# Designed miniproteins, single chains, continued (3), part 67

Each design is a single chain, and the fold is of that chain. pLDDT is the mean over its residues in the fold that is shown.

## One batch from the design tools (miniprotein)

Design m10458
Fold by ESMFold2-Fast:
Structure m10458 (fold): chain A 99 residues (1-99)
Amino acid sequence: SAAREEVLRRAGEVLGVPAELIRRLLEAVRNGDVEAALEVARELAKRGAVWAAELAASLENISGGKMVDARGKEVDPKKILSAVAPHLEAGIRAIAAAG
């Protein structure tokens, strides 16, 4: 939608990255695609996005099967990403509104 594209454009301007990379990240996280999310996070980090370098490190831990829940059980990486997706989208929307 036009409203969604405007949010992505403004967030990209504030973060200094192409809107297309933010779109790809949101889609990968929403789909639970850890490998695609990691690829985009690394590309964002190369463009100077410090937050994306931290995200890439977190995604590497998730993909390595090292994440455990509060009960010490291994968490499905796809379920972690799907659960985080609405929060990431809200964060991107807040960044767009602040710029």
Scores: mean pLDDT 78

Design m10459
Fold by ESMFold2-Fast:
Structure m10459 (fold): chain A 79 residues (1-79)
Amino acid sequence: MSEKIRKLLEEALKALENDDAETAIKLSEETIKLAEKNKDYGSVSLAYTILSGAYYLQGDDVTAMLYRGRSLGYLGKAS
């Protein structure tokens, strides 16, 4: 895992834990772009889990469920 990916995930998770959905979404989207480029599918999966939680906090259950599905798909590609 890239140190930058780890730091972005830690910041995104902290934002989600503090109910800051907007920051969690922005950091998770940045993490997904970087992690996919590096083929770090475990980090992509975790970032989609954080996105799912953030959209759930915003009351967007449909989008939250879609990102949860994507997270599980990428987890299947992680070693």
Scores: mean pLDDT 83

Design m10460
Fold by ESMFold2-Fast:
Structure m10460 (fold): chain A 60 residues (1-60)
Amino acid sequence: SLEEEIERLEREAVRAIALGDGEAAARYLQKLAELHRQAGDEEMAERARRGAERVLAGEA
């Protein structure tokens, strides 16, 4: 289900952030944003999108 996929990606994103893997974190956060948008949760989608942008900025 979408809910299970979102929960899995949330765990992966948190893990990547904890490990300092900005590239992986941004990738998971981008997928998370897309799934939240698909579920109709625009607020969560925007939060995930901003999170991805912040991690990518940190890699530069």
Scores: mean pLDDT 83

Design m10461
Fold by ESMFold2-Fast:
Structure m10461 (fold): chain A 68 residues (1-68)
Amino acid sequence: DEIEKLKEELIKALEEGDVEKAKELLEKLKEKGAIDEIIEAVTEVNLKLTEDPSLLPKRLELLEKNPL
């Protein structure tokens, strides 16, 4: 439950381009050993941004801050 909440918050931070918050959430997930959830969060964000072309400029900013 806590891990799932952190994953959802990470997804939101990545979508918003909040690098500082995303880093904090990544560290918390790493401390809990939730590597699979980190991968899932990144995959979810990438999928959502790909499905909405109106987010292309924001996606470029996110990729600059969080290269995959």
Scores: mean pLDDT 70

Design m10462
Fold by ESMFold2-Fast:
Structure m10462 (fold): chain A 91 residues (1-91)
Amino acid sequence: NDEAIKHNQEGLKYKKEGDIKLAEGKPEEAINDYNKAIEEYKKALELDPENEEIKSNLATAYKDRGNAYLLIHKLDEAVKDYNEALKLDPN
Protein backbone atom coordinates (compact mmCIF):
# COMPACT_ATOMS: atom_id res chain seq x y z
CA ASN A 1 0.00 0.00 0.00
CA ASP A 2 1.68 3.21 -1.26
CA GLU A 3 -0.11 5.38 1.33
CA ALA A 4 1.05 3.14 4.21
CA ILE A 5 4.64 3.27 2.86
CA LYS A 6 4.44 7.08 2.57
CA HIS A 7 3.21 7.50 6.17
CA ASN A 8 5.89 5.06 7.41
CA GLN A 9 8.57 7.10 5.59
CA GLU A 10 7.27 10.40 7.05
CA GLY A 11 7.27 8.76 10.50
CA LEU A 12 10.91 7.72 10.01
CA LYS A 13 11.79 11.30 9.01
CA TYR A 14 10.16 12.81 12.13
CA LYS A 15 11.68 10.09 14.35
CA LYS A 16 15.15 10.95 12.99
CA GLU A 17 14.52 14.68 13.62
CA GLY A 18 13.50 13.82 17.20
CA ASP A 19 16.68 11.76 17.67
CA ILE A 20 18.77 14.73 16.49
CA LYS A 21 16.98 17.11 18.90
CA LEU A 22 17.48 14.66 21.77
CA ALA A 23 21.22 14.41 20.95
CA GLU A 24 21.32 18.25 20.99
CA GLY A 25 19.91 18.26 24.56
CA LYS A 26 16.43 19.44 23.47
CA PRO A 27 14.08 16.77 24.90
CA GLU A 28 10.94 18.96 24.67
CA GLU A 29 11.57 19.58 20.94
CA ALA A 30 12.40 15.87 20.50
CA ILE A 31 9.03 14.95 22.07
CA ASN A 32 7.23 17.20 19.54
CA ASP A 33 9.01 15.39 16.67
CA TYR A 34 8.31 11.95 18.23
CA ASN A 35 4.62 12.96 18.53
CA LYS A 36 4.57 13.58 14.76
CA ALA A 37 6.40 10.29 14.08
CA ILE A 38 3.90 8.34 16.22
CA GLU A 39 0.96 10.00 14.43
CA GLU A 40 2.40 9.06 11.01
CA TYR A 41 3.18 5.46 12.09
CA LYS A 42 -0.37 5.10 13.47
CA LYS A 43 -1.78 6.23 10.09
CA ALA A 44 0.52 3.74 8.32
CA LEU A 45 -0.57 0.92 10.65
CA GLU A 46 -4.28 1.78 10.14
CA LEU A 47 -3.71 1.31 6.37
CA ASP A 48 -1.59 -1.87 6.83
CA PRO A 49 -2.50 -3.38 10.26
CA GLU A 50 -0.33 -6.54 9.95
CA ASN A 51 2.86 -4.77 8.86
CA GLU A 52 5.58 -5.82 11.34
CA GLU A 53 8.02 -3.10 10.19
CA ILE A 54 5.48 -0.33 10.92
CA LYS A 55 4.65 -1.93 14.31
CA SER A 56 8.37 -2.09 15.16
CA ASN A 57 8.92 1.53 14.08
CA LEU A 58 5.92 2.68 16.16
CA ALA A 59 7.16 0.69 19.20
CA THR A 60 10.64 2.25 18.87
CA ALA A 61 9.14 5.76 18.59
CA TYR A 62 7.11 5.18 21.79
CA LYS A 63 10.24 3.94 23.60
CA ASP A 64 12.33 6.91 22.43
CA ARG A 65 9.60 9.39 23.41
CA GLY A 66 9.44 7.64 26.82
CA ASN A 67 13.20 8.14 27.19
CA ALA A 68 12.77 11.86 26.34
CA TYR A 69 9.97 12.11 28.94
CA LEU A 70 12.33 10.61 31.56
CA LEU A 71 14.90 13.33 30.80
CA ILE A 72 12.31 16.02 31.71
CA HIS A 73 11.05 14.02 34.74
CA LYS A 74 7.66 13.13 33.19
CA LEU A 75 7.61 9.66 34.75
CA ASP A 76 3.91 8.84 34.19
CA GLU A 77 4.15 9.77 30.48
CA ALA A 78 7.35 7.71 30.13
CA VAL A 79 5.73 4.62 31.73
CA LYS A 80 2.69 4.99 29.45
CA ASP A 81 4.92 5.14 26.34
CA TYR A 82 6.99 2.11 27.45
CA ASN A 83 3.75 0.14 27.97
CA GLU A 84 2.53 1.10 24.46
CA ALA A 85 5.90 -0.02 23.01
CA LEU A 86 5.70 -3.40 24.81
CA LYS A 87 2.17 -4.03 23.45
CA LEU A 88 3.40 -3.52 19.86
CA ASP A 89 6.82 -5.22 20.08
CA PRO A 90 7.68 -7.15 23.27
CA ASN A 91 11.34 -7.40 22.14
Scores: mean pLDDT 90

Design m10463
Fold by ESMFold2-Fast:
Structure m10463 (fold): chain A 71 residues (1-71)
Amino acid sequence: AAAREAAAALARHGRRAAELARAGRLSPGTARRAAEALREIADRTPDPESAAALREAAEEVLRAAEEAPET
């Protein structure tokens, strides 16, 4: 329960980071590091549903970093 809740919270934070990156309020480099961190956590997450949610959040953040304008 607690681990699944933590994973859900991390996925929500990831989606918020994606929103900030698209708005130009988070650097693409920071967004890419956040996506890497989410993938690392997903790889260490034993619950497959939680791992999938974290990987989806990482993909969303990475996509947002690609959509953000270069500074």
Scores: mean pLDDT 78

Design m10464
Fold by ESMFold2-Fast:
Structure m10464 (fold): chain A 66 residues (1-66)
Amino acid sequence: SEFEELRKKLEELEKVDPEAGKKIREIERELLQRYLDGEISAEEAQQLFAERAKELIEELEKKGII
């Protein structure tokens, strides 16, 4: 699963960069709040999380952090 592979990569990232872990938690909180506010569906929240997490991973890879 794309989401399963993404979560695994994010868990590995948190182990090597605690600041990346904070950013992941901030993304989760933002999307949860948007879901609770009725701005997005649960499915949309999951897709947006995947997109933002991939963007964060790409940024960190370009910086040579991972």
Scores: mean pLDDT 76

Design m10465
Fold by ESMFold2-Fast:
Structure m10465 (fold): chain A 62 residues (1-62)
Amino acid sequence: GAAALREQLRELAKEQAVRLALEKLPNPDSIEVEEVDERTVRATATQGDKVVVVEVRIPPLP
């Protein structure tokens, strides 16, 4: 159902955010993934004094 599709898209968005963050900062000391809202996922990667933030937006589902 729609709820299962939303959860699947959310997990895919988390994976994409992590992948994009790792493309910018391949060996981070830490990476944090957070759900900013129902349609936005944020990944924050930190390495020493460097910080990379990536946001991925999930499309609306009916």
Scores: mean pLDDT 81

Design m10466
Fold by ESMFold2-Fast:
Structure m10466 (fold): chain A 56 residues (1-56)
Amino acid sequence: SLDEAEAAVREYVARSDLPPLTAAALGGAGLVAKGEASPEEAQAASRRVIEELEAA
């Protein structure tokens, strides 16, 4: 689900040593690579997390 994908991207950002925006983008790509999300769900999840980080 989108909410699960979003939570997974947030967790990846929190654990990653990468810049937060880069980590959010790669987190979504990682979900697709693992078969845990569709490309559309992963892109939407990464976008939501990126917007949240930019608003903070």
Scores: mean pLDDT 81

Design m10467
Fold by ESMFold2-Fast:
Structure m10467 (fold): chain A 117 residues (1-117)
Amino acid sequence: EEERRRRVLEAMAESFDYAAEAAKIAGHPETSELLRKAAEHFRAGDVTAALKYLEEARKVDPAFAIAARSVVYGTPEARQAVEAAIDSLTDPKAREAARKAFEIGRKLADELFAETQ
């Protein structure tokens, strides 16, 4: 359980680090900083603080914050919406960083779903 929790939190942190990079490349440094802080707190095991930073990021730039949150808490429908949002990004580097965040979160969600069965 402890090892599983650590692995899950590390995957969440990595996903939000890529989301922060996408926000930075897209010209949203405030959103990037908030997502990076969320990643740091997930890695530290402080889920409550991490979620607060995600809520602040959602207020500043909902597109990137919602994409990051959707990969962590999403359903198949949310994954489809995130993929559409990533495809709508005009900066190729921002799109690549967002895809990496989505891929990490998707793998995490699939692992959690499989182990819940």
Scores: mean pLDDT 66

Design m10468
Fold by ESMFold2-Fast:
Structure m10468 (fold): chain A 94 residues (1-94)
Amino acid sequence: MAREKVEKKIEELEYLLNNNLELDEVLELAKKLKLERVAKLVEELKEAKEKGAPQEEIEKIEEELKKQIELELETQLGLKRMIDAVDKIIEEKK
């Protein structure tokens, strides 16, 4: 069911937001979840840290990364609400 896929993705996105994960672990999860923009931001953050970029630049990338993960979570929560609404309509017609 589409519901199980959405629920699992929500759990993994909440895990990313609520835990201080290593950048490599975040990158692996982003690729697994097909979050292309999140994966690119993690790669940019790794490159910025390796080249010794200013702290302000690093913080800006970290804020954008968090924002993109939060937007993906909101999208999945919206999809779950739509699935729940459709299931309720189907149940009422039984």
Scores: mean pLDDT 78

Design m10469
Fold by ESMFold2-Fast:
Structure m10469 (fold): chain A 77 residues (1-77)
Amino acid sequence: GEAEIRELLERALRAARAGDSAAARRHLQKVLEVARNEGVVEEAIRLAREMLERALADGDSRGAAAKAEMVKALEQL
């Protein structure tokens, strides 16, 4: 569901910001798996874009870069 996707996106972002690329990739792959299986790919993309817009508004350049990569990965489903 949406809450699970949001939590996994936040975990992926946290791992990416910490430089843990393996954990970030794992969490992102789980988001893709859950979104595909539940038929909510569009919802997952929307949530990732909202997180990206917030990071940009907050001046969080590192967070914005990580979130932009998440949006890109989700759009390739």
Scores: mean pLDDT 74

Design m10470
Fold by ESMFold2-Fast:
Structure m10470 (fold): chain A 52 residues (1-52)
Amino acid sequence: GDADEKALIDTAVKYGFMDPRVQKALQEAIERLKKGEISLDEAKKMIADSSS
């Protein structure tokens, strides 16, 4: 839902929204979350891991 997408966007901002890797991970995380492939926590980890 919209609240979950906002949580992922906030996570991307925290981990460096200007980083292209973080932006790409955000897009993939939202897509996979919408498909029910991953949990919100797993989606947040994808974004965090992309910055390392």
Scores: mean pLDDT 80

Design m10471
Fold by ESMFold2-Fast:
Structure m10471 (fold): chain A 99 residues (1-99)
Amino acid sequence: MSLEEALEYARTSKEYKLIVIVAARDPSQAETLASALMGMLRDPNVKVISATSEGDEVRVYFFKDGKLVKELVFPLTRDPAALVEQAKAIYEEILEILK
């Protein structure tokens, strides 16, 4: 899914309390982070979407009730430890927004 398609879905959908878009140029990196988050969350009210975007960073967009409430930016990394820390940071932000 393109970033533009994911952003449009997040702005217009009312099915979920929180929609998180993980966007990267490399679709495998976006999918890996999204899958890790879905495994940690197990919350039916949260939707995690992987998207492809331009640029050399990973961008994470948080939509609550169709509104962008937070954006995180991470450097592109091939380090598995750094990827785990990025997933944890995104997970902590999801928990904070859901409070």
Scores: mean pLDDT 82

Design m10472
Fold by ESMFold2-Fast:
Structure m10472 (fold): chain A 70 residues (1-70)
Amino acid sequence: MQSLQNLADISKELGMDDSAQQAIDAQKRLQQMRAEGASEDERGDAMVPFVKAANKVVEKIGEYALANKL
């Protein structure tokens, strides 16, 4: 949960509001699914959009790190 929230915060700081919202939505969905006893497969499927968003954030962080380090 905290890792998803941290990723959302970082995404927002990078101006990737859509990725930040996807991370928040994924966190809420996973928390709800866990409370309802959803299977690992169901939880995995719910994470697919978030994994794609997370990959974009990691790529953007790399770009910003290179730009800032010159």
Scores: mean pLDDT 69

Design m10473
Fold by ESMFold2-Fast:
Structure m10473 (fold): chain A 65 residues (1-65)
Amino acid sequence: SMSDRSEEEIEAYKVAEEVVRKNPEASAEELRKLITEALEKLGVSKEIIEKVAETAVAFHEQLKQ
């Protein structure tokens, strides 16, 4: 189901996308850690961090296929 995203969630996805782009050789585990650290430094909520990190890692794995 499609749901509305908050502005915080949208900005968090943009940050996650930049982390993925800068680390194309990183493993799924490494990307999750890097995205989590970047979003934590920005004060993003834990719920959004977990959702965004999981989604960005899944997207990156699909692009490698």
Scores: mean pLDDT 77

Design m10474
Fold by ESMFold2-Fast:
Structure m10474 (fold): chain A 55 residues (1-55)
Amino acid sequence: DAAARAAEAQRLGDEAARLATEADALLASGSDPERAAALRARAEELAARMVALLA
């Protein structure tokens, strides 16, 4: 179902963007580089899953 696939891709993309924004804020503050790295890695994973779902 193309509509369901598109909706899931949008959800994954939105979550990836949120995590990337949080990671960038942590990197800018310098308060927790390990947490920032973990959030960035998760954002990249979700973005990759979104791309795979739309392929």
Scores: mean pLDDT 85

Design m10475
Fold by ESMFold2-Fast:
Structure m10475 (fold): chain A 63 residues (1-63)
Amino acid sequence: SLEKETLLAIAHMIGALAIKYSKNPEEAKKLLDEGIEKIRTASVEEAERYVKEMIKKLDELMK
């Protein structure tokens, strides 16, 4: 669905930024890979929650 495709695009963008600016880029990459798999296999509603969770975790890695 377009909604699912949009969530995946957002996840990739945030993940790429976190990998670039994180103190632990390997951890950021792992969180992105795990997050993408969860988003891909979940419902749209679950995927939205996963994206929000992933953004919070990746933001912490950039601090």
Scores: mean pLDDT 82

Design m10476
Fold by ESMFold2-Fast:
Structure m10476 (fold): chain A 90 residues (1-90)
Amino acid sequence: MIEELIRELEELIRRILELARKLMEQAETLEELLFAIAAALRAIGLDFDLRLLKEELRAGADEEEILRRLEELLREARELLRELEERLAK
């Protein structure tokens, strides 16, 4: 379960970065460009948090606490991806 959620989050972060780059390339307004940049920075932050979470799990942290934090990161990643998809769909 935890391993599957980690893989899902890694894939979401990858997709967010890809879509943020695409939005930066097609941005016609400063607002769209700034949103794309902010999205990319948030994705980098999610990747950093995931790396820390993996280190905590390796160090023997409580699986229930890891799961709660992972679910929070997944929620944020899914929301960000949805926002990027909506903006790219026009």
Scores: mean pLDDT 87

Design m10477
Fold by ESMFold2-Fast:
Structure m10477 (fold): chain A 88 residues (1-88)
Amino acid sequence: AEAARRASILRSIERGTKIYNDAIKKGEKKFSKEVIEAIRQRRLDKLSPELREKYKDASLDVLAAAVTHEITGVPLEDVLRAIEAGKK
């Protein structure tokens, strides 16, 4: 049951990342520095204070993985791997 739940979450992350990355490549999504900083701050705000300190200088992908790990319990490394797979 848990393995199937984790696999479903990872497939959703990979698919979502691919859709998002394809939209960026097609010019359908454009982000200003202000929007990027807002996304970063929003992700940090979803983390516990201890994890905010740990990930304060992390990339947006690492922050997304840390937030997903906190919400779902899926290992951070597995989430990062799914994000990377979606970017291919």
Scores: mean pLDDT 78

Design m10479
Fold by ESMFold2-Fast:
Structure m10479 (fold): chain A 55 residues (1-55)
Amino acid sequence: KLEELIKKNLELQKQYAEVVRDFRAGKISPEEASKQLSELNKEIRKTIAEIRKLE
């Protein structure tokens, strides 16, 4: 439960960092980066809220 949420948050953070790196390297467009980062940010916020609820 809690461990699963922590693992999910770490995976989302890793994906976020990869999108940022790809954008800075010019591998993805600003539109693509914005869309992916927005979706990842939503999931990260949701996961953090669940972690806080369980504590």
Scores: mean pLDDT 81

Design m10480
Fold by ESMFold2-Fast:
Structure m10480 (fold): chain A 67 residues (1-67)
Amino acid sequence: SLLKQQVDGVIFLVERGEYETALAALDRLMAQAPDEYKPLIEQAKKAIENGDREKAIEYLKQLKDSL
């Protein structure tokens, strides 16, 4: 799935501490994703904005598992 590949890319960026790039990637994903996935994308964005890498990765993995 293209969406799963995009989520994997965001996880990779977060694990590297590339938060600015990860947020930009999530904004693009938000524009493409069905409405049902948007709450998890917003939760991942908020976790990154708060510097909570562990929570960000958990939300992104949860999103990937639901795709």
Scores: mean pLDDT 85

Design m10481
Fold by ESMFold2-Fast:
Structure m10481 (fold): chain A 73 residues (1-73)
Amino acid sequence: EVSRMSGEELARRVAARLEGLRAKLQEAVAAGDKSAEAKLAQVEAALARVRALAAARASVEEVVAALRELEAA
């Protein structure tokens, strides 16, 4: 699947998954989970980066490298 996918397509699919995570983290924050607040901010930053990569039609390798950097932050 990934091997025949463009970086743009990969970035779009990752963005969709991150949107789901953001929704769950927003629910946790609303319930008073302060640890989820920091994670929500990280997921929102990752979403912005991944959407920018999709718009730039980045390669699969560029998308994967950027996601690794975002995970390390």
Scores: mean pLDDT 74

Design m10482
Fold by ESMFold2-Fast:
Structure m10482 (fold): chain A 60 residues (1-60)
Amino acid sequence: SREADLAELEALVDELARELGLSPEQVTQLKDLAREMLANGASLEEARQKVLALAAELTK
């Protein structure tokens, strides 16, 4: 379900925050991105890849 997919992506964002030292604002941005992508019909895999890409950009 979309709710299960969103929960999985939000858990991924929390893991990335611990690994990469993301700020609370960056965590919110990644969770908002995940939610928006799923709302726009993106697959779980597409949303995951986009979240990972943005997290990498935020840590440059």
Scores: mean pLDDT 85

Design m10483
Fold by ESMFold2-Fast:
Structure m10483 (fold): chain A 65 residues (1-65)
Amino acid sequence: MSMEEVREIAREAARLSLKTVKDAPSHKEENAITGAALMVMRRTDVSPEEALELAKEAVKELLEE
């Protein structure tokens, strides 16, 4: 799996996580990052640290839109 594919999975995970954590508005960003990182780890072979970094970037990008 290429890094481009991993980043695309991270973006998809971030969108889904942001949708599902709407019930905790005060911690929405933090909860979305955690959820997205877990999804990336389950679907790819990247390390937990790398998954967390990818999730942070994807969530930040979506929130800036």
Scores: mean pLDDT 74

Design m10484
Fold by ESMFold2-Fast:
Structure m10484 (fold): chain A 74 residues (1-74)
Amino acid sequence: MKALVEFESGAKAILEMESKELKAGQRVGLIMEGSTAKVLVTVLSSVPELKPGAKVTLKGPGGGEIEATILEVE
């Protein structure tokens, strides 16, 4: 499934995952708005249900931590 997310910077991205639940340590696909590249990011905190307004903390391949807010779930 897919979720549209917005980062603290105002940048948007699509998260690709297997279910509406995210677990800490899980790896998910991330596609930045305007990009065709999919990168793998690590979920840092469990999210029991992905819904609009939920927050997700992610770690990129370079080790940077960033918070995103769920806008929509497909």
Scores: mean pLDDT 79

Design m10485
Fold by ESMFold2-Fast:
Structure m10485 (fold): chain A 80 residues (1-80)
Amino acid sequence: VSKEVEELAREVVEELQRKLLEEGVSEEEAEAIREEALEPLLERVAELAERVGVETAKEILRLELEGRFEEARKLLEEGL
């Protein structure tokens, strides 16, 4: 796992926690979800970055966090 992949995974986890708090999830529950999501997200980020590159992986994950799943899927398909 590269430092870039670790930074991307951390950014995604932080953004996820921020979104959960904005949606009214408690701080305790958001933290628990963040902790549980960290390892699976790190693995997914590494796999995604290997397939489409770090920059495209960042864009795909950002779109997914914004709920723009159709655009995220399109980028993934175009990156393949």
Scores: mean pLDDT 73

Design m10487
Fold by ESMFold2-Fast:
Structure m10487 (fold): chain A 59 residues (1-59)
Amino acid sequence: SDAAALAAASQAAAETVRRLTQEADEALKSGDVERAQRLLQERAQVVKDLGATQAAIDA
């Protein structure tokens, strides 16, 4: 079902967001601001992609 597919995508996105957040925090603590910004942009894209998937199912 579309609901099961969205649930699986949401879980995968949550795991990726958690990893990217941890890596970004580590980059910031090491002073690698450029890497941290890149990781935060990747995190934002994951959230946006999940939102687009949800919108497509709702349409």
Scores: mean pLDDT 82

Design m10488
Fold by ESMFold2-Fast:
Structure m10488 (fold): chain A 63 residues (1-63)
Amino acid sequence: AEALVERAGELLARAGEAWDAGDLERATALYREAAELLNASGLYRATLEVRDGVPVLTIEPAA
């Protein structure tokens, strides 16, 4: 569980770098992968929504 959260954190950092570079497609892909890892961890619920090519990630504690 912790290893998945740590890996998701790395992906979120990379997604932020891609966003700052204006690469929204790469940012979206990285946010999606991070969301999948967070959901798989059982510790967080992560929802990714893409609006007009812009990713919006919501992260909540699970239960």
Scores: mean pLDDT 81

Design m10489
Fold by ESMFold2-Fast:
Structure m10489 (fold): chain A 93 residues (1-93)
Amino acid sequence: APAPSSAAEEVELKQVSGGELPEFSFRTTPAGVDARLASTGEALAEGTGVFAGETHELQARVTGTGSLTVRDGAVTHDGPLEVDFLKAPPLAA
């Protein structure tokens, strides 16, 4: 579904645990959050994101390899990836 993106902010999530994995990055828009990872294994990522113009603290536990998109409060992934948000972005109103 095409969501108009007027402003997007990208924030890097640091890996808190999960071994030797690169930092995560995620992108926020007025309509949601777009998070990316390129790693194998279990990881816990922590950071902040801007959603609906406000800053929110995000934490996610990730297992596997793939891409993750959070949009309008919905979480989707591509590939053999499991995601569990410990602190999720707020659902779109």
Scores: mean pLDDT 43

Design m10490
Fold by ESMFold2-Fast:
Structure m10490 (fold): chain A 80 residues (1-80)
Amino acid sequence: SMDEKLLAEAEKKIEELKAKALEAIAKGDLKTASLYLQQIIDYAEEAAAKLSPESAAKVLELAGKAVSEITRAILKAAAE
C-alpha cells in the first residue's frame, strides 16, 4: 500500500539522519549533531501527518528512540 511505502521511506530517512548525527558526535561536531536531531523531529512530525494512525505511531516511536540515543551520545561526549 502507499501507507506501507511511506512508512518504509520514513523509517529509512530517520535511520540515515540518526547515523549522520552519531557520526557528527564521533567527530566532536555537536552543532551538526543537534541540527540532525532537529531534522529527525521535524521530518517525523511531517511524515506522521501523512500516514495512517498506526504507521504514524511507529514513525513517532522510531524518531523518539533516535532522539533519545542521540541525546545520550551528546551527553556522554560532553562529559568526556
Scores: mean pLDDT 89

Design m10491
Fold by ESMFold2-Fast:
Structure m10491 (fold): chain A 50 residues (1-50)
Amino acid sequence: SMELYEEALKKERSQAVAILHKETGKAPEKIAEALARAKSAEELRELLEE
């Protein structure tokens, strides 16, 4: 859900990676790349759910 990605963007990078790894199952390195690239929660969701 969008709320997951919005909350992740409010957290410190390491905490955001941990939460998204737990919820999505994506590799931490892929999540870190998506977080660095994404400008919004919507873009972050699209990058991780491609």
Scores: mean pLDDT 80

Design m10492
Fold by ESMFold2-Fast:
Structure m10492 (fold): chain A 63 residues (1-63)
Amino acid sequence: MEEERKRLAEELTKKAIEAAKQGNVIDASAYLLGLATLVAVDPDDQYAREALDKAEKAINEAE
């Protein structure tokens, strides 16, 4: 089950960054919300928290 959460976090991070680079703000925001939801459901999941932080920083750098 933790493996599935890691896979989802990685996929959401990649898609959020790709959408942001393409200027697709709606999709980038949706993927960030997905990452934020993973963190909210399990606040002790450091991997999901780091993935959210990484995606957020990359999107800010793309602007």
Scores: mean pLDDT 77

Design m10493
Fold by ESMFold2-Fast:
Structure m10493 (fold): chain A 69 residues (1-69)
Amino acid sequence: KEKEVKEEIRKRVIELTAESLREIGDAIQEGIESGNKEEMDKRLKEINEENLKKIKELEEEEKELEKKV
């Protein structure tokens, strides 16, 4: 069960990382096209803050799954 829990969390981390990279790429592309570096920096900061929240949620989920096992 421990290995199963770790594999599930790992899979979720990979999926979230892929989505985050796509969002970051889109924000950078829009920033380049608009030429507005301040707006791009704000969007990147918001994406980073949201990703940190998701990572904390995954850490708590792993903790909950360990209790369930």
Scores: mean pLDDT 75

Design m10494
Fold by ESMFold2-Fast:
Order: sequence, then C-alpha cells, then structure tokens
Structure m10494 (fold): chain A 55 residues (1-55)
Amino acid sequence: MSELARTVQEFLALVDSLPPERAAEALERFAALTREESDPEVITARLRRLIAEFS
C-alpha cells in the first residue's frame, strides 16, 4: 500500500469532519495540487502540509 493512498484516506476523513465551507476549500486546494504535481512523493508531502493547515 502506498503512502499516497493512506494520506488521501486521512485527508478525506479530515474533510468529512470539517464545516462545509472549510471542506470545499480543502477539496479545491487538493484538486489544484493534483493538477500541478505528478510525482506521488511530492503529492504526498504537499497533501500532508494541506492536512496540517486544515486540522
């Protein structure tokens, strides 16, 4: 199992616990991140920072 898959699951669990406005912002930023980056390690590192920002 990849660290990216685990980190995505953690992010989605966080989003489910957020108010709707915060959840929408988090999802939009995640979508932008996945359009800009193709390297799974870079995506994972950036997603971890996004999780920290929204938690």
Scores: mean pLDDT 82

Design m10495
Fold by ESMFold2-Fast:
Structure m10495 (fold): chain A 88 residues (1-88)
Amino acid sequence: SLEEYFRRIGQEHGEELLDAAVELAEKAVKIAKNATSPEDISRAVSYLVAALLVLAMIEYTGSPELAAQARERVEPLIKEAEEAIKKK
């Protein structure tokens, strides 16, 4: 099943998913804060959406440890990116 597949990915690659989510969210923040064009905002939104998708995958793994780390490390960056985009 798809659920079984994501559970396995969380067990084998959970830290890599976390690192990917952090990197994508950090890129969204950086691009949004430095944005000077609609194209820059579009790029920031794309990275934000990608980070949210990886967060959804982490939640779908069913790992409470990964979910806790995502809340601590990724959610603040998501919020910062959203606020930076909203101010443009």
Scores: mean pLDDT 85

